Designed miniproteins, single chains. Designs and how they scored, part 25

Each design is a single chain, and the fold is of that chain. pLDDT is the mean over its residues in the fold that is shown.

## One batch from the design tools (miniprotein)

Design m889
Fold by ESMFold2-Fast:
Structure m889 (fold): chain A 55 residues (1-55)
Amino acid sequence: SMAKAEEAGRRLAEAVLAGDGEKGEEIGRELYKETGDIELVQEAVAVAAEIVDSL
């Protein structure tokens, strides 16, 4: 769902800003295990990039 992508994207942005690449990978992997939707994972990454770029 879009709400899951936005929540995961926000967590991913926090991991990126903290310099925690391992946490970022965990967030993406966990989202895929929960949903089975690679497009949703890619959407979360796009949301994270948008958040980081807007700061």
Scores: mean pLDDT 82

Design m890
Fold by ESMFold2-Fast:
Structure m890 (fold): chain A 66 residues (1-66)
Amino acid sequence: KQYLLTFKGDVAKEIGVVLRLIGRPDVEVERVDENTYLVTFHGSDAAAQALVDELKSEPYIEVTEL
């Protein structure tokens, strides 16, 4: 399952989130633009949904399901 993450203005928080995602064995992360990342989940749908719900709760992150 794939998602686009767009970060709005907080570079330190962006770096922290991206490093956390890269550290996950069930996640592939590709930078597609200055503040936009393509995230591919290879693990369980439940684990992916829990992480996506957490990311959607942050006001500086826009999450788009592909």
Scores: mean pLDDT 79

Design m891
Fold by ESMFold2-Fast:
Structure m891 (fold): chain A 99 residues (1-99)
Amino acid sequence: MLTKEQLKIRAQGLLDRIDYLKEVADRILAETDDPEVKRLVQEAYRLLDKAKSLVEEALRAIDEGDIEKAQKYLDQAESVLTEAERVLAEAERLHRRIR
């Protein structure tokens, strides 16, 4: 059985991952002049913003006592975050190849 506290810990972990990936994105963007790398970083920013919004919705559901809704939003946030990581990995690979 998932507790409200366990879901809050999961949400905080996802927020920490989002902050880390945003710093990675900021670094790549600062170092690149390539428009395709910039496009991939901008796509990653959109995905990271979406993941953050989903985590915030999960935290609201936790506060309302809707554990199932909270879990669904956290699962969706994790999926979006995985896609953001994939896009950033592609941006980093392209950046290293060009630069």
Scores: mean pLDDT 87

Design m892
Fold by ESMFold2-Fast:
Structure m892 (fold): chain A 85 residues (1-85)
Amino acid sequence: MAVVTVVLRVPEEAAHEAAARLAAAAQSVGEGLLDFSVEVRGGEVTLVARVEESAAERAAETLRRAAEEVARRFGGSAEVRVEPA
């Protein structure tokens, strides 16, 4: 298993739309996605996805692209980390 963590920092008014876009990207991973959670704290959006090892690279790329697009759209920053679990 692997854990993919996305941290977005966006304007607070954009945080819920950013969270919805990240959740949609996580759901688009499909096969190999075990679970995910999204937390919003002011302008910080954190998504944690648990994935099967075979899906880790695809999930990380999908979430990285989505996070970068959201950060660009709202004038924020994105960080994506992949850890073995």
Scores: mean pLDDT 86

Design m893
Fold by ESMFold2-Fast:
Structure m893 (fold): chain A 78 residues (1-78)
Amino acid sequence: GMASPNPRAREAADRAVEAGLGAVRGETSLEEAERAAREAEAAAEEALAAGDTEAALAAGSGAGMALIGVGVARVAER
């Protein structure tokens, strides 16, 4: 599994994934999912600046999943 000693990056990643899936299901607003993605991106940038590549990858992956979910939800809405 992907180890993340940075709890903030892990929490941001988990929230972003949850928000992205919720957006696909119509349970979470696109605005909330995009906000979660931005928070995960910020956590990834902070981790990367600190040299924590593993935490950065975890948070970045979470942000990516949230953005994919937003994209899918936008296509389904149209």
Scores: mean pLDDT 79

Design m894
Fold by ESMFold2-Fast:
Structure m894 (fold): chain A 72 residues (1-72)
Amino acid sequence: SSSQQQQADEYRKKAVEYAKKAREAREKGDEETAELYLNKALKYASEAGWASADPDATLRETVEEVRKTFEE
């Protein structure tokens, strides 16, 4: 299951990275670009969940990490 865990971890990292880009775009006043990056972050959070051995927990945790990265 190491390959599943690695794929889930990669998608989670991408989700957080896009959340950071969304935050940077929002800080610059570019709401359209912020929304595009936030949508990509949530897409990768979903993919992390699907790749994970524990889909519900991984999705919940990744979405929360995306939210915190974007808003806090």
Scores: mean pLDDT 85

Design m895
Fold by ESMFold2-Fast:
Structure m895 (fold): chain A 104 residues (1-104)
Amino acid sequence: SVTVTPATVAEGGTVTVTGTAPGAGGVLVQLRRADGEVRGLGGATAAGGAGGPNDPRWTTSGGGDSATVTIANATAADTGEYVAVGLYEDGSVSESAGAALTVT
């Protein structure tokens, strides 16, 4: 599953995106933009590691089957559909239904 809180935010605001894949060895959070671009925001592993790209607006925390990405100073480029991708020990992958964020 994936949740985006709040679902609508003013530019410069803060958004929390939480992805969960029960039983997964790792979880990645992705942004899928309306133009078809896909951007990885961060993830966590069952070993307790959490990380993401070196974007100062994004911080990642979590462990196990849950990852939380905090987006500070939201911009119009953060508008889109967010998806959680679960990574399992057998090499299988799951995708959540999307959750939308709108930056106004």
Scores: mean pLDDT 69

Design m896
Fold by ESMFold2-Fast:
Structure m896 (fold): chain A 73 residues (1-73)
Amino acid sequence: DAGEELIEKARSTGNEDLVEAVENLIKALKAYAAGDLEKAVEYAKKALEAALKAGLISEEELKEGIEELEKFL
């Protein structure tokens, strides 16, 4: 399970925000696969917010990511 492997790698860094970002990304992908676009966008937004807290993205990238995701609603 690629999702479980990604979560395990994130946990190994000790960065809880990175773990939250990966967990929400996996939830977004599962919702998308199930055809639940509203839930997929919700979890993807949470993943982006957690990625910002983890230092992986900038505030500008978060804003652009959210704008792009909202186009799917």
Scores: mean pLDDT 82

Design m897
Fold by ESMFold2-Fast:
Structure m897 (fold): chain A 87 residues (1-87)
Amino acid sequence: LEEEFEKLLEELKKLIDEMKEKIDNNEPVSQEELDEIRNRVLLILNRLDKIIAQIKDPEKKKEFTEKRSEAFAEALELLEKLRKMNE
């Protein structure tokens, strides 16, 4: 479970890095691409939440919940920046 969580979190961080690169390069993304990235973020997030629900260790559950929340907040901010670049 923990190893599976870390792999999914790493996938989310890779999406975050891809979004940052697009922003840094002033690379416009279509609404279709933005929706696809958003859907991928939400799918990873749903899978992370399912893993967290299965963790029996309260300290690890808290740690993983924090990591998930931080990564999601960053992804959400980047999605908003990409949306604004198309305006």
Scores: mean pLDDT 82

Design m898
Fold by ESMFold2-Fast:
Structure m898 (fold): chain A 66 residues (1-66)
Amino acid sequence: MGELARELAPEVAKRTGVSLEDAIRATAHAIAGLEAGLTPEEIVSLFTDPALQKAARVAVELVRER
């Protein structure tokens, strides 16, 4: 959900140093990917930028800690 991505994105940005916009995008993809049944590694592989891959990995961790 877009609301959850916005809720978690500040923590993703804090842990990774990416912009809030990139953190929101990475978090939204992590949520959508997990709901679609993708593995964490498949979600990370959606990104080619190493910084966005790191953001996606952190986002997956935060979503799974719920």
Scores: mean pLDDT 80

Design m899
Fold by ESMFold2-Fast:
Structure m899 (fold): chain A 76 residues (1-76)
Amino acid sequence: MEEVLERTVKQAIELAKKGIPGAERTLEFAVKQAELLGRYDLASEAYTALANYYKKKGDVEKAEIYQKRAEELRKR
């Protein structure tokens, strides 16, 4: 199960880096699953990808929110 989550997060990050519409929804889902499983490393990585995705789209407010969440999880 953890391997499937890690693969899903990595795939969603790659799609988000390419600016594929809908990748943000896969990342949001992956974040919730990672947090429930205590995988704060994966959750932080997914939030970082969400922040970068929204920054590229010009949604600075969402980018700042997700970046802050990623930083909070990295401190765990």
Scores: mean pLDDT 77

Design m900
Fold by ESMFold2-Fast:
Structure m900 (fold): chain A 78 residues (1-78)
Amino acid sequence: AEARRAAALAEAEERGARLLAEAREAAAAGDLERARALLAEAARVGGELGLELAELDPENREELRAAAERVLAAAEAA
């Protein structure tokens, strides 16, 4: 059960990381609306699994938040 749950959380984390990467690309291209939409989806994925991700690896959750903040700042600065 734990292994299956960890695999599902890892998949969600990879999904969030992909959304953040796409948000960075959109921000670099100057598409701020798309970057914001992708950031919102990434944050939603992390939020739903917040406690469970923190129990397995709290640094991963903080890294996702830090990455989202950096992408948002870059999008607003561009």
Scores: mean pLDDT 60

Design m901
Fold by ESMFold2-Fast:
Structure m901 (fold): chain A 57 residues (1-57)
Amino acid sequence: FEEALEEAERALAAVYGPEVAETVRAWLEKVREIRGEEEAIRLAQQVIDAARRTQAG
């Protein structure tokens, strides 16, 4: 989970800036607490993929 969280934050910061990255990171941490680690990792991976597609333009 921690590795996926760090990658998501880095990808978002590159595209949207550090404030957006910090907000989404905090949201993913809450998802882990409410829905569990497996679901949080799945969502973090989707966030990474979406941000990287945007960054690649």
Scores: mean pLDDT 77

Design m902
Fold by ESMFold2-Fast:
Structure m902 (fold): chain A 63 residues (1-63)
Amino acid sequence: MKERLREAYGLALEARRQGLSYSEIEALLREKFPELSDDEIRALAVAAMTGAYSLDDLLYMFG
């Protein structure tokens, strides 16, 4: 569901703000959103860490 992807993005941004590493963000997302694929989780973590993808970009790719 698109709503879960939005929630995961928000959580990833919050985790980054709190100083979590890329691996810690991936682990957190995997536990909190087990329905998301590894590809979705990696893309979310990359987006949060680097800004390479916007939320809209992620929704287009995985929505």
Scores: mean pLDDT 82

Design m903
Fold by ESMFold2-Fast:
Structure m903 (fold): chain A 74 residues (1-74)
Amino acid sequence: AEEEIAKHLRLAADSIAQVMASAGKYKEAQDLVNEVEELIKQKRYDEAIAKLEEALRTYPSPIAQQHIAKAKAL
């Protein structure tokens, strides 16, 4: 179950990062992916979800939203 949560959170981060990069926010995109990966390593999944949901408010991604929903259901 934890591996599946981590997988979906990484996919959500990558999807949001792609939207951020398309908006010219390359460093912020890389920082988001790195921060989420660090939270996953520490098993701080709720904080990773909160960070991704905050990023979604500025950089909408339906695919990321679906992955976050999957992670929350596991």
Scores: mean pLDDT 86

Design m904
Fold by ESMFold2-Fast:
Structure m904 (fold): chain A 66 residues (1-66)
Amino acid sequence: LEYERERADEKGRIVLEAMEILREDPNATVEEIAKRLGITPEELVRIIREHTGLSFEELKALLEAA
């Protein structure tokens, strides 16, 4: 069944939602974004790093510099 693939899609969705929140509020903290997504700040930072290779601060800077 597809749940192995769906787990990867869930992490990707979290990164996309975090990026959307940062575009709406560039000053949003990792704690605020994690709370909105229903995960821990540690999980959010880990997921971003695993999917993008970037830290939260690097991702935030990339979106600001676009």
Scores: mean pLDDT 74

Design m905
Fold by ESMFold2-Fast:
Structure m905 (fold): chain A 64 residues (1-64)
Amino acid sequence: SSAERREQRLPHEVARLIAEGLSQREIAKKLGVSVRTVSRVTKALMGAYGVDSIEALREKLRAQ
C-alpha cells in the first residue's frame, strides 16, 4: 500500500513483538499503547492468519 497511516505500522510492530515472545502487556509498554489496543490488533492478526490462539499466531509469525 502507498498510504502512510499509523494503523499500517501498528500491526507490523505488534506482529514482530509477538514473534519475539513478548506478552500483550510488554508490547503495550514497548509501543506506548494500551493493552486493549494490542489485544484488538492481535485478534485482527489472528483472523488474517486464520488461527484461533496467540500461540498459533506466534508460530506463524516466527516462520516468516
Scores: mean pLDDT 77

Design m906
Fold by ESMFold2-Fast:
Structure m906 (fold): chain A 87 residues (1-87)
Amino acid sequence: SAVEKAREALKAAVEAAIELAKKLKEEDEEKGKEAAQQVLKEAEEALKNAEELAEELAKEFGADVEEAKKLLEEAAKEAKEAAEELL
């Protein structure tokens, strides 16, 4: 379904960003922190603008806006928590 595709895409993006930040932190703590701070900032902005971003996501994947908003909020919360653990 369109909702499942959106969920998989968001999960993959969050996991990729977190893994990159972890790898950078192991090689260079300062660069890792900068990457984690960027993920945190993007996650917080996504939560703040969840309604607008959900409309764009729903349009792209042909999903319901309310379902897209829930998926986006879940992905953003996971990204925020993981980024905070790296800081």
Scores: mean pLDDT 78

Design m907
Fold by ESMFold2-Fast:
Structure m907 (fold): chain A 62 residues (1-62)
Amino acid sequence: MDKDLQKILDYYKDKIKKAKSIEEALEIIKETERELRQRGYTEDQINRVVEELQKEIDKLFG
């Protein structure tokens, strides 16, 4: 994974771990998608990051 993409993933993973509810965690995923699109990442790269964040949500709330 691109080093910058990995840093963004790690930042949002930490933010999800601090979320108070599953609804808050899902809003963090939406924020992540917007950030990555603004930075010019491809939909395939965005989907990969979203999948990793969804795994973190499943570990914490699923």
Scores: mean pLDDT 83

Design m908
Fold by ESMFold2-Fast:
Structure m908 (fold): chain A 55 residues (1-55)
Amino acid sequence: MAEEIAREQARRLYEETGRAPSGEELREALKKAGVEPTPEALEAAQRAAVEMLLA
């Protein structure tokens, strides 16, 4: 599902860079993964990034 892939991409970016990914980085990652960057997908990705920072 698009939201699941979005969260996975956000987590991958965080693990690769050690920082919270920007909205532009998330959008680009979604496009490369073949997922349309819908508002729902971007929100899911941003939420995943915040959860990783708060853990």
Scores: mean pLDDT 74

Design m909
Fold by ESMFold2-Fast:
Structure m909 (fold): chain A 77 residues (1-77)
Amino acid sequence: STLTQRELEVLQHLVQGKTNKEIGEILKISEHTVKTHVKNLFKKLGVNSRTELVQRAIALGIDTDGTVPERLLNDIV
């Protein structure tokens, strides 16, 4: 499944160990909206935990500092 720009932004911050509240403050969205994006990421990436989501993000090439490779940005819808 294709990631949206917002889902990728949330994923970058999750890899850095940030909470839903912190991500909401950074992205200027509600904590509830962040929780919804995390739930959608679980479904799209076929994972069922935050640990698995972080592992999947690293496998996609996102560094632990949240750096996203340019190729992955081009795959966003």
Scores: mean pLDDT 79

Design m910
Fold by ESMFold2-Fast:
Structure m910 (fold): chain A 56 residues (1-56)
Amino acid sequence: MTLEQAVNVALGLIIEEGYEKATPEVVAERTGISLEEAQKALERAKKILDDYKAKA
């Protein structure tokens, strides 16, 4: 799985469960990537959502 695909999964998690429940552990569990890669994907997803909220 690519980092971009993991970022999309993390985005869905944040939208469905909220920032507080979207953890690197849950992202790793759903995507099958390493915890470290899941953490990077989650941080990127949060940045994308923050940029979106700033423009909305």
Scores: mean pLDDT 76

Design m911
Fold by ESMFold2-Fast:
Structure m911 (fold): chain A 103 residues (1-103)
Amino acid sequence: SLTQSPSSVTVAVGETATITTTASSPSSQIWWLFQRPGEPPQLLLSLGTERAPGVSSRFSGSGSGTTHTLTISNLQASDAGTYWSVDASKDPVVWGQGTTVTV
């Protein structure tokens, strides 16, 4: 399983948001995805820390083993949406429940 915390958070423009996911077994293949309302999810980070092309350095990943964290610094209104963790080491891949960020 893959459990995200918090399930929802409201943060001010310019502040930092932190989302943590906890896996039931160690994984080095945690992906972070961002989804705007009405749009498909888009890749932010692969392998816990590797930014996808075009992704702002405001998005960073950390952690190892069972605990992985997405940090979003200097939040912008455009960052509002749902953030998903995915454990790509599993077959089928395992999704977290999502975290809703309101800015």
Scores: mean pLDDT 82

Design m912
Fold by ESMFold2-Fast:
Structure m912 (fold): chain A 58 residues (1-58)
Amino acid sequence: SEKEIAEKLVKRGISPSLAEENARNILAGQPLKVPKDMPVEKIVELMKEFNVSGVVRV
């Protein structure tokens, strides 16, 4: 499931290394890390798709 989550994040435009970190974060119930320049609409879509309650801009 971690690998599948990371692959889905890469398809959404997240870098492979950040996608791997985010797959672990999602499984641990931790906030999603997103690039600070990512549009709010895309952040909201990711939060809904992966059922995360918070984000941290990096």
Scores: mean pLDDT 82

Design m913
Fold by ESMFold2-Fast:
Structure m913 (fold): chain A 61 residues (1-61)
Amino acid sequence: SMEELIERLREAMEKGGAATLAEVARLLAEGVPESAIVEALQRLGFSRENAETAVRVARAL
């Protein structure tokens, strides 16, 4: 669910940028759609551009 995505990403954000990217990479590996991750990051205060960048960086990890 979107609420679970927001909670997982919020917890990762509290641990810093590296933890946030690792959690995004984990969500991608679990088959969560990129659009859902971008939406969750935007609800946590990311701009759309920054959320899309975080997903691109996480894919390269």
Scores: mean pLDDT 90

Design m914
Fold by ESMFold2-Fast:
Structure m914 (fold): chain A 90 residues (1-90)
Amino acid sequence: SAELLEEAAELAEEAARAAAAGNAEEAIELARRAIELLERLPPSAEVEDLRAALERAIELARAGNLEEAARLLRQVAAALRRRAAELRAA
């Protein structure tokens, strides 16, 4: 649903802010919550790509690469918002 995609986008945006602030633990927790929301959606290639990107952001944060994690999380948030807009327009 568009609502789940919007909620996942907000979580990804918050995760990006946490990563940019140096808070790896909060970024990982928020990204995991975004993944849990995406798991409630019907399977699609785009949703699977977004889940993989969130998992990659978690690994970057665990490795201490918070700048790259924040960048990827912002990209994922933007993609989630675009997908939500597409579903609302359809």
Scores: mean pLDDT 88

Design m915
Fold by ESMFold2-Fast:
Structure m915 (fold): chain A 67 residues (1-67)
Amino acid sequence: MSEEELEREILVALGNMYVGLGNLFKSQGKLEEAAEEYEKAAELYEKAGDLESAEEYRKKAEELKKE
């Protein structure tokens, strides 16, 4: 494993953790906090090169911010 591969794996793992936090906040009705965690996950996925997951969680965050 190269440093670049390790960095990518760490970014994906962190993104997955933030998705978990977003799901937790969403289940508690904390939609603003859930949106913030999904945005963090999207940024990490984008940095890791996972543009599909980044787009998915950016859209979820935007949906939660709308009343």
Scores: mean pLDDT 83

Design m917
Fold by ESMFold2-Fast:
Formats: structure tokens, sequence, C-alpha cells
Structure m917 (fold): chain A 58 residues (1-58)
């Protein structure tokens, strides 16, 4: 799968996904939430699952 984040280490991609889930949950700015959803849609299912699990611990 052509992943635009393939240049990042896996740990950084997982942290990015967790931060984006946090933006969707907590940001009052609709534009920021929209952009976060768009970026998440481009991540692999594996990175999304790991990021969601990490976010749940924060």
Amino acid sequence: LANPFAGLPREERVRLAAALFGTIADSPVEEARRLAREVLARLSPEDLAAGRALYATL
C-alpha cells in the first residue's frame, strides 16, 4: 500500500494517529477536526488500530 507516511518510523506514525484521534475528540475547531479525519483516512489499518489503542491510554 502506498503510504505517504512510509518515511516516518512506525512509532512516529502511531503517535501521529493518536494525536489526530485526540484532535477529533477534543478540538473546538471544525477545520482542524476535518483535516485530522482526512489525514487518518490515509493511514494503514494497522497504524490506525495502534494509534487508536494508544489514544485510549491517554
Scores: mean pLDDT 76

Design m918
Fold by ESMFold2-Fast:
Structure m918 (fold): chain A 67 residues (1-67)
Amino acid sequence: MASLEELRERILAVLAQNPEGLTASQIAERLGVPKSTVQAILGELLADGVVEYFFDPEKKEFIYRLA
């Protein structure tokens, strides 16, 4: 089982490979984990200032990328 720390590192790695940014759904799909788990980790990364986010009005979702 991947630990939350391992999932955090995997999310950072995926975002580093996609500098244009990804939605929480796209990250969840790429890692094979629930979207809710990805959103929880992204919330911590946002609080730490490691990740930034933008609302995409066409997709009606937030796009996340490395700050």
Scores: mean pLDDT 81

Design m919
Fold by ESMFold2-Fast:
Structure m919 (fold): chain A 90 residues (1-90)
Amino acid sequence: MEASGEKLEEAAEAVLRDPADRAALHEFLTAAQDYASEALKAQDSGELRRAGKILDEVAEAIAESHPQAAARLRSLADGLLKVAKELEKE
């Protein structure tokens, strides 16, 4: 978890540094998918919520330069938050 979380944060910082960088965005999406997969395997709703929030931050940063990519990131964030809510079912 920790190593995947650090990689996700580093990838997010790269996109925020240059929102027009398609390669940085692709690396971020890969890191986010890896982190979400690990959090799902661990049944960790908190880490899934964390990933969703980071995805929303990146989506806001790229909304004007890459509106379609921003919409996809928001959709992915929504999906992760829905899974987190299901894992939190009481």
Scores: mean pLDDT 78

Design m920
Fold by ESMFold2-Fast:
Structure m920 (fold): chain A 76 residues (1-76)
Amino acid sequence: MAKELAEKSRRALEEFEAHWEEEVASLPPEVAAALEAARPEILELARKVVEAAEAGDIEAAKEAHARLVALLREAA
């Protein structure tokens, strides 16, 4: 279970980083600016999800994921 979660989290992070520039370019300028300002926090939380999942700490991974989702909702 933890290994599958780690693989999914890592892939999600890679896809997120790969699509970041494309997604931001497609958004209204105000939303794009808000997401760019939040990018360091978003990436840090995404890395915490991957690290916790790789360590097998499912609870820590879920907490980091919940904070990431909240931050994305606030930035949008």
Scores: mean pLDDT 71

Design m921
Fold by ESMFold2-Fast:
Structure m921 (fold): chain A 64 residues (1-64)
Amino acid sequence: SLREELERLLEEAIALLEEFDSPEFKEKLQRLRKLRENIDSLSDVQLRVAIHEVRELIEEAKAA
C-alpha cells in the first residue's frame, strides 16, 4: 500500500539523516518524524506527494 511504502521510505530517510549533525538536517529530520506520526491522516494524493518528496530527500542525503 502507499502507506507501507511511505513508512519504509521514512524509516530509511530518518536513519540516514540521523547520521548528520547539522541544523538543516535536524529540521528535515523533525519534519519526517512529524510526517510519520500523521501518516494515517494523509489522503492518497498526500501520500503520493510525500513518497516523492521523501525519495528526493534520500537521494539528496546520499549525495551529501
Scores: mean pLDDT 82

Design m922
Fold by ESMFold2-Fast:
Structure m922 (fold): chain A 57 residues (1-57)
Amino acid sequence: MEEIKRLLEEELRLSVELIKLAVELAVSKERDPELEERAREIAEESNELARKIEALK
């Protein structure tokens, strides 16, 4: 159960970081490929965490 809690906490942290990046991208007038790549990586990590959480249930 503690393992699931840790994974959920990581999921929340990734979600917050993704929201911050989304806001930064929306405000920027110029395309930033590094920010886009970072957002993609975070989304992939979030998906992996969700997979692990489901495997523990």
Scores: mean pLDDT 74

Design m923
Fold by ESMFold2-Fast:
Structure m923 (fold): chain A 118 residues (1-118)
Amino acid sequence: SLKKTLEDAANRFEELAQRVRELARKAAGINPKAASHLAQAATHLEQAVKLLREAIKSDEETRKKLYEEAIKHMEQAVAHLEQARDEAAKYNPELAAEIGRLLEEVRKVLEDFKKAVE
């Protein structure tokens, strides 16, 4: 059901948001610019989760508007993760690799979600 799809996406993005937030804190002492982008990515993922949880409680028309806005925030999170990876890649290859793995997980969840709500 669409409600289950929204609940599963919210739970998966909530876990990813926590992991990105923790990585942002770790990165602050290594690469502050990469850490700033990670923090922005976490904020966008957290906003997407809130929108998905509101979509679950909403009527059909409002639900679509809310999860479309959630997708926009997920796409902004991906953009910030890409910037964080690229900044880390200049000086901190291990941090860049860690960000890259998390970025690919976020991209996969976003693409799975987009296909499920199409």
Scores: mean pLDDT 92

Design m924
Fold by ESMFold2-Fast:
Structure m924 (fold): chain A 67 residues (1-67)
Amino acid sequence: MSGRELAERLGVSPQQATLGLEVAKAMLKSGLSDEQAIEGILLNVPGLSREQAELVVEAAKEDLARE
């Protein structure tokens, strides 16, 4: 899923979605948990809710599963 496509689904800016995906993918690739990835998104991406951060983590997991 692209950052733009995710932004449309969540109702957030493309910049928020792209940064959230980058943070989530980096943390998940490092072996961190879903909860740690959610907290990382919330710390690094202003204006996202926890529910939106959870959906970003799921999108990042789908992207990683396709690689």
Scores: mean pLDDT 81

Design m925
Fold by ESMFold2-Fast:
Structure m925 (fold): chain A 83 residues (1-83)
Amino acid sequence: SELEEKIKELEKEIEELEEEIKRLEEELKRLMEELRNADPSDREKILRLIGEILRVIGEIFDKRKKLEELKKELEKLKEELEK
């Protein structure tokens, strides 16, 4: 069934996206710890870390939004399969 194949593809994309979000959240935790332990006089390092933190937060936000959209699509396809 083409519908069953599309469901499997979406489930795989959702799983991959959830794993990417998890990796980004772990990266964010490491960057936040680096920022906490940074020398307050090292302004170049602090600004770089803040920039990287903001980038990672943005990527997490965008990926979480896409994840929500894919999960909604998956539920609609599952409902269609059960009819």
Scores: mean pLDDT 87

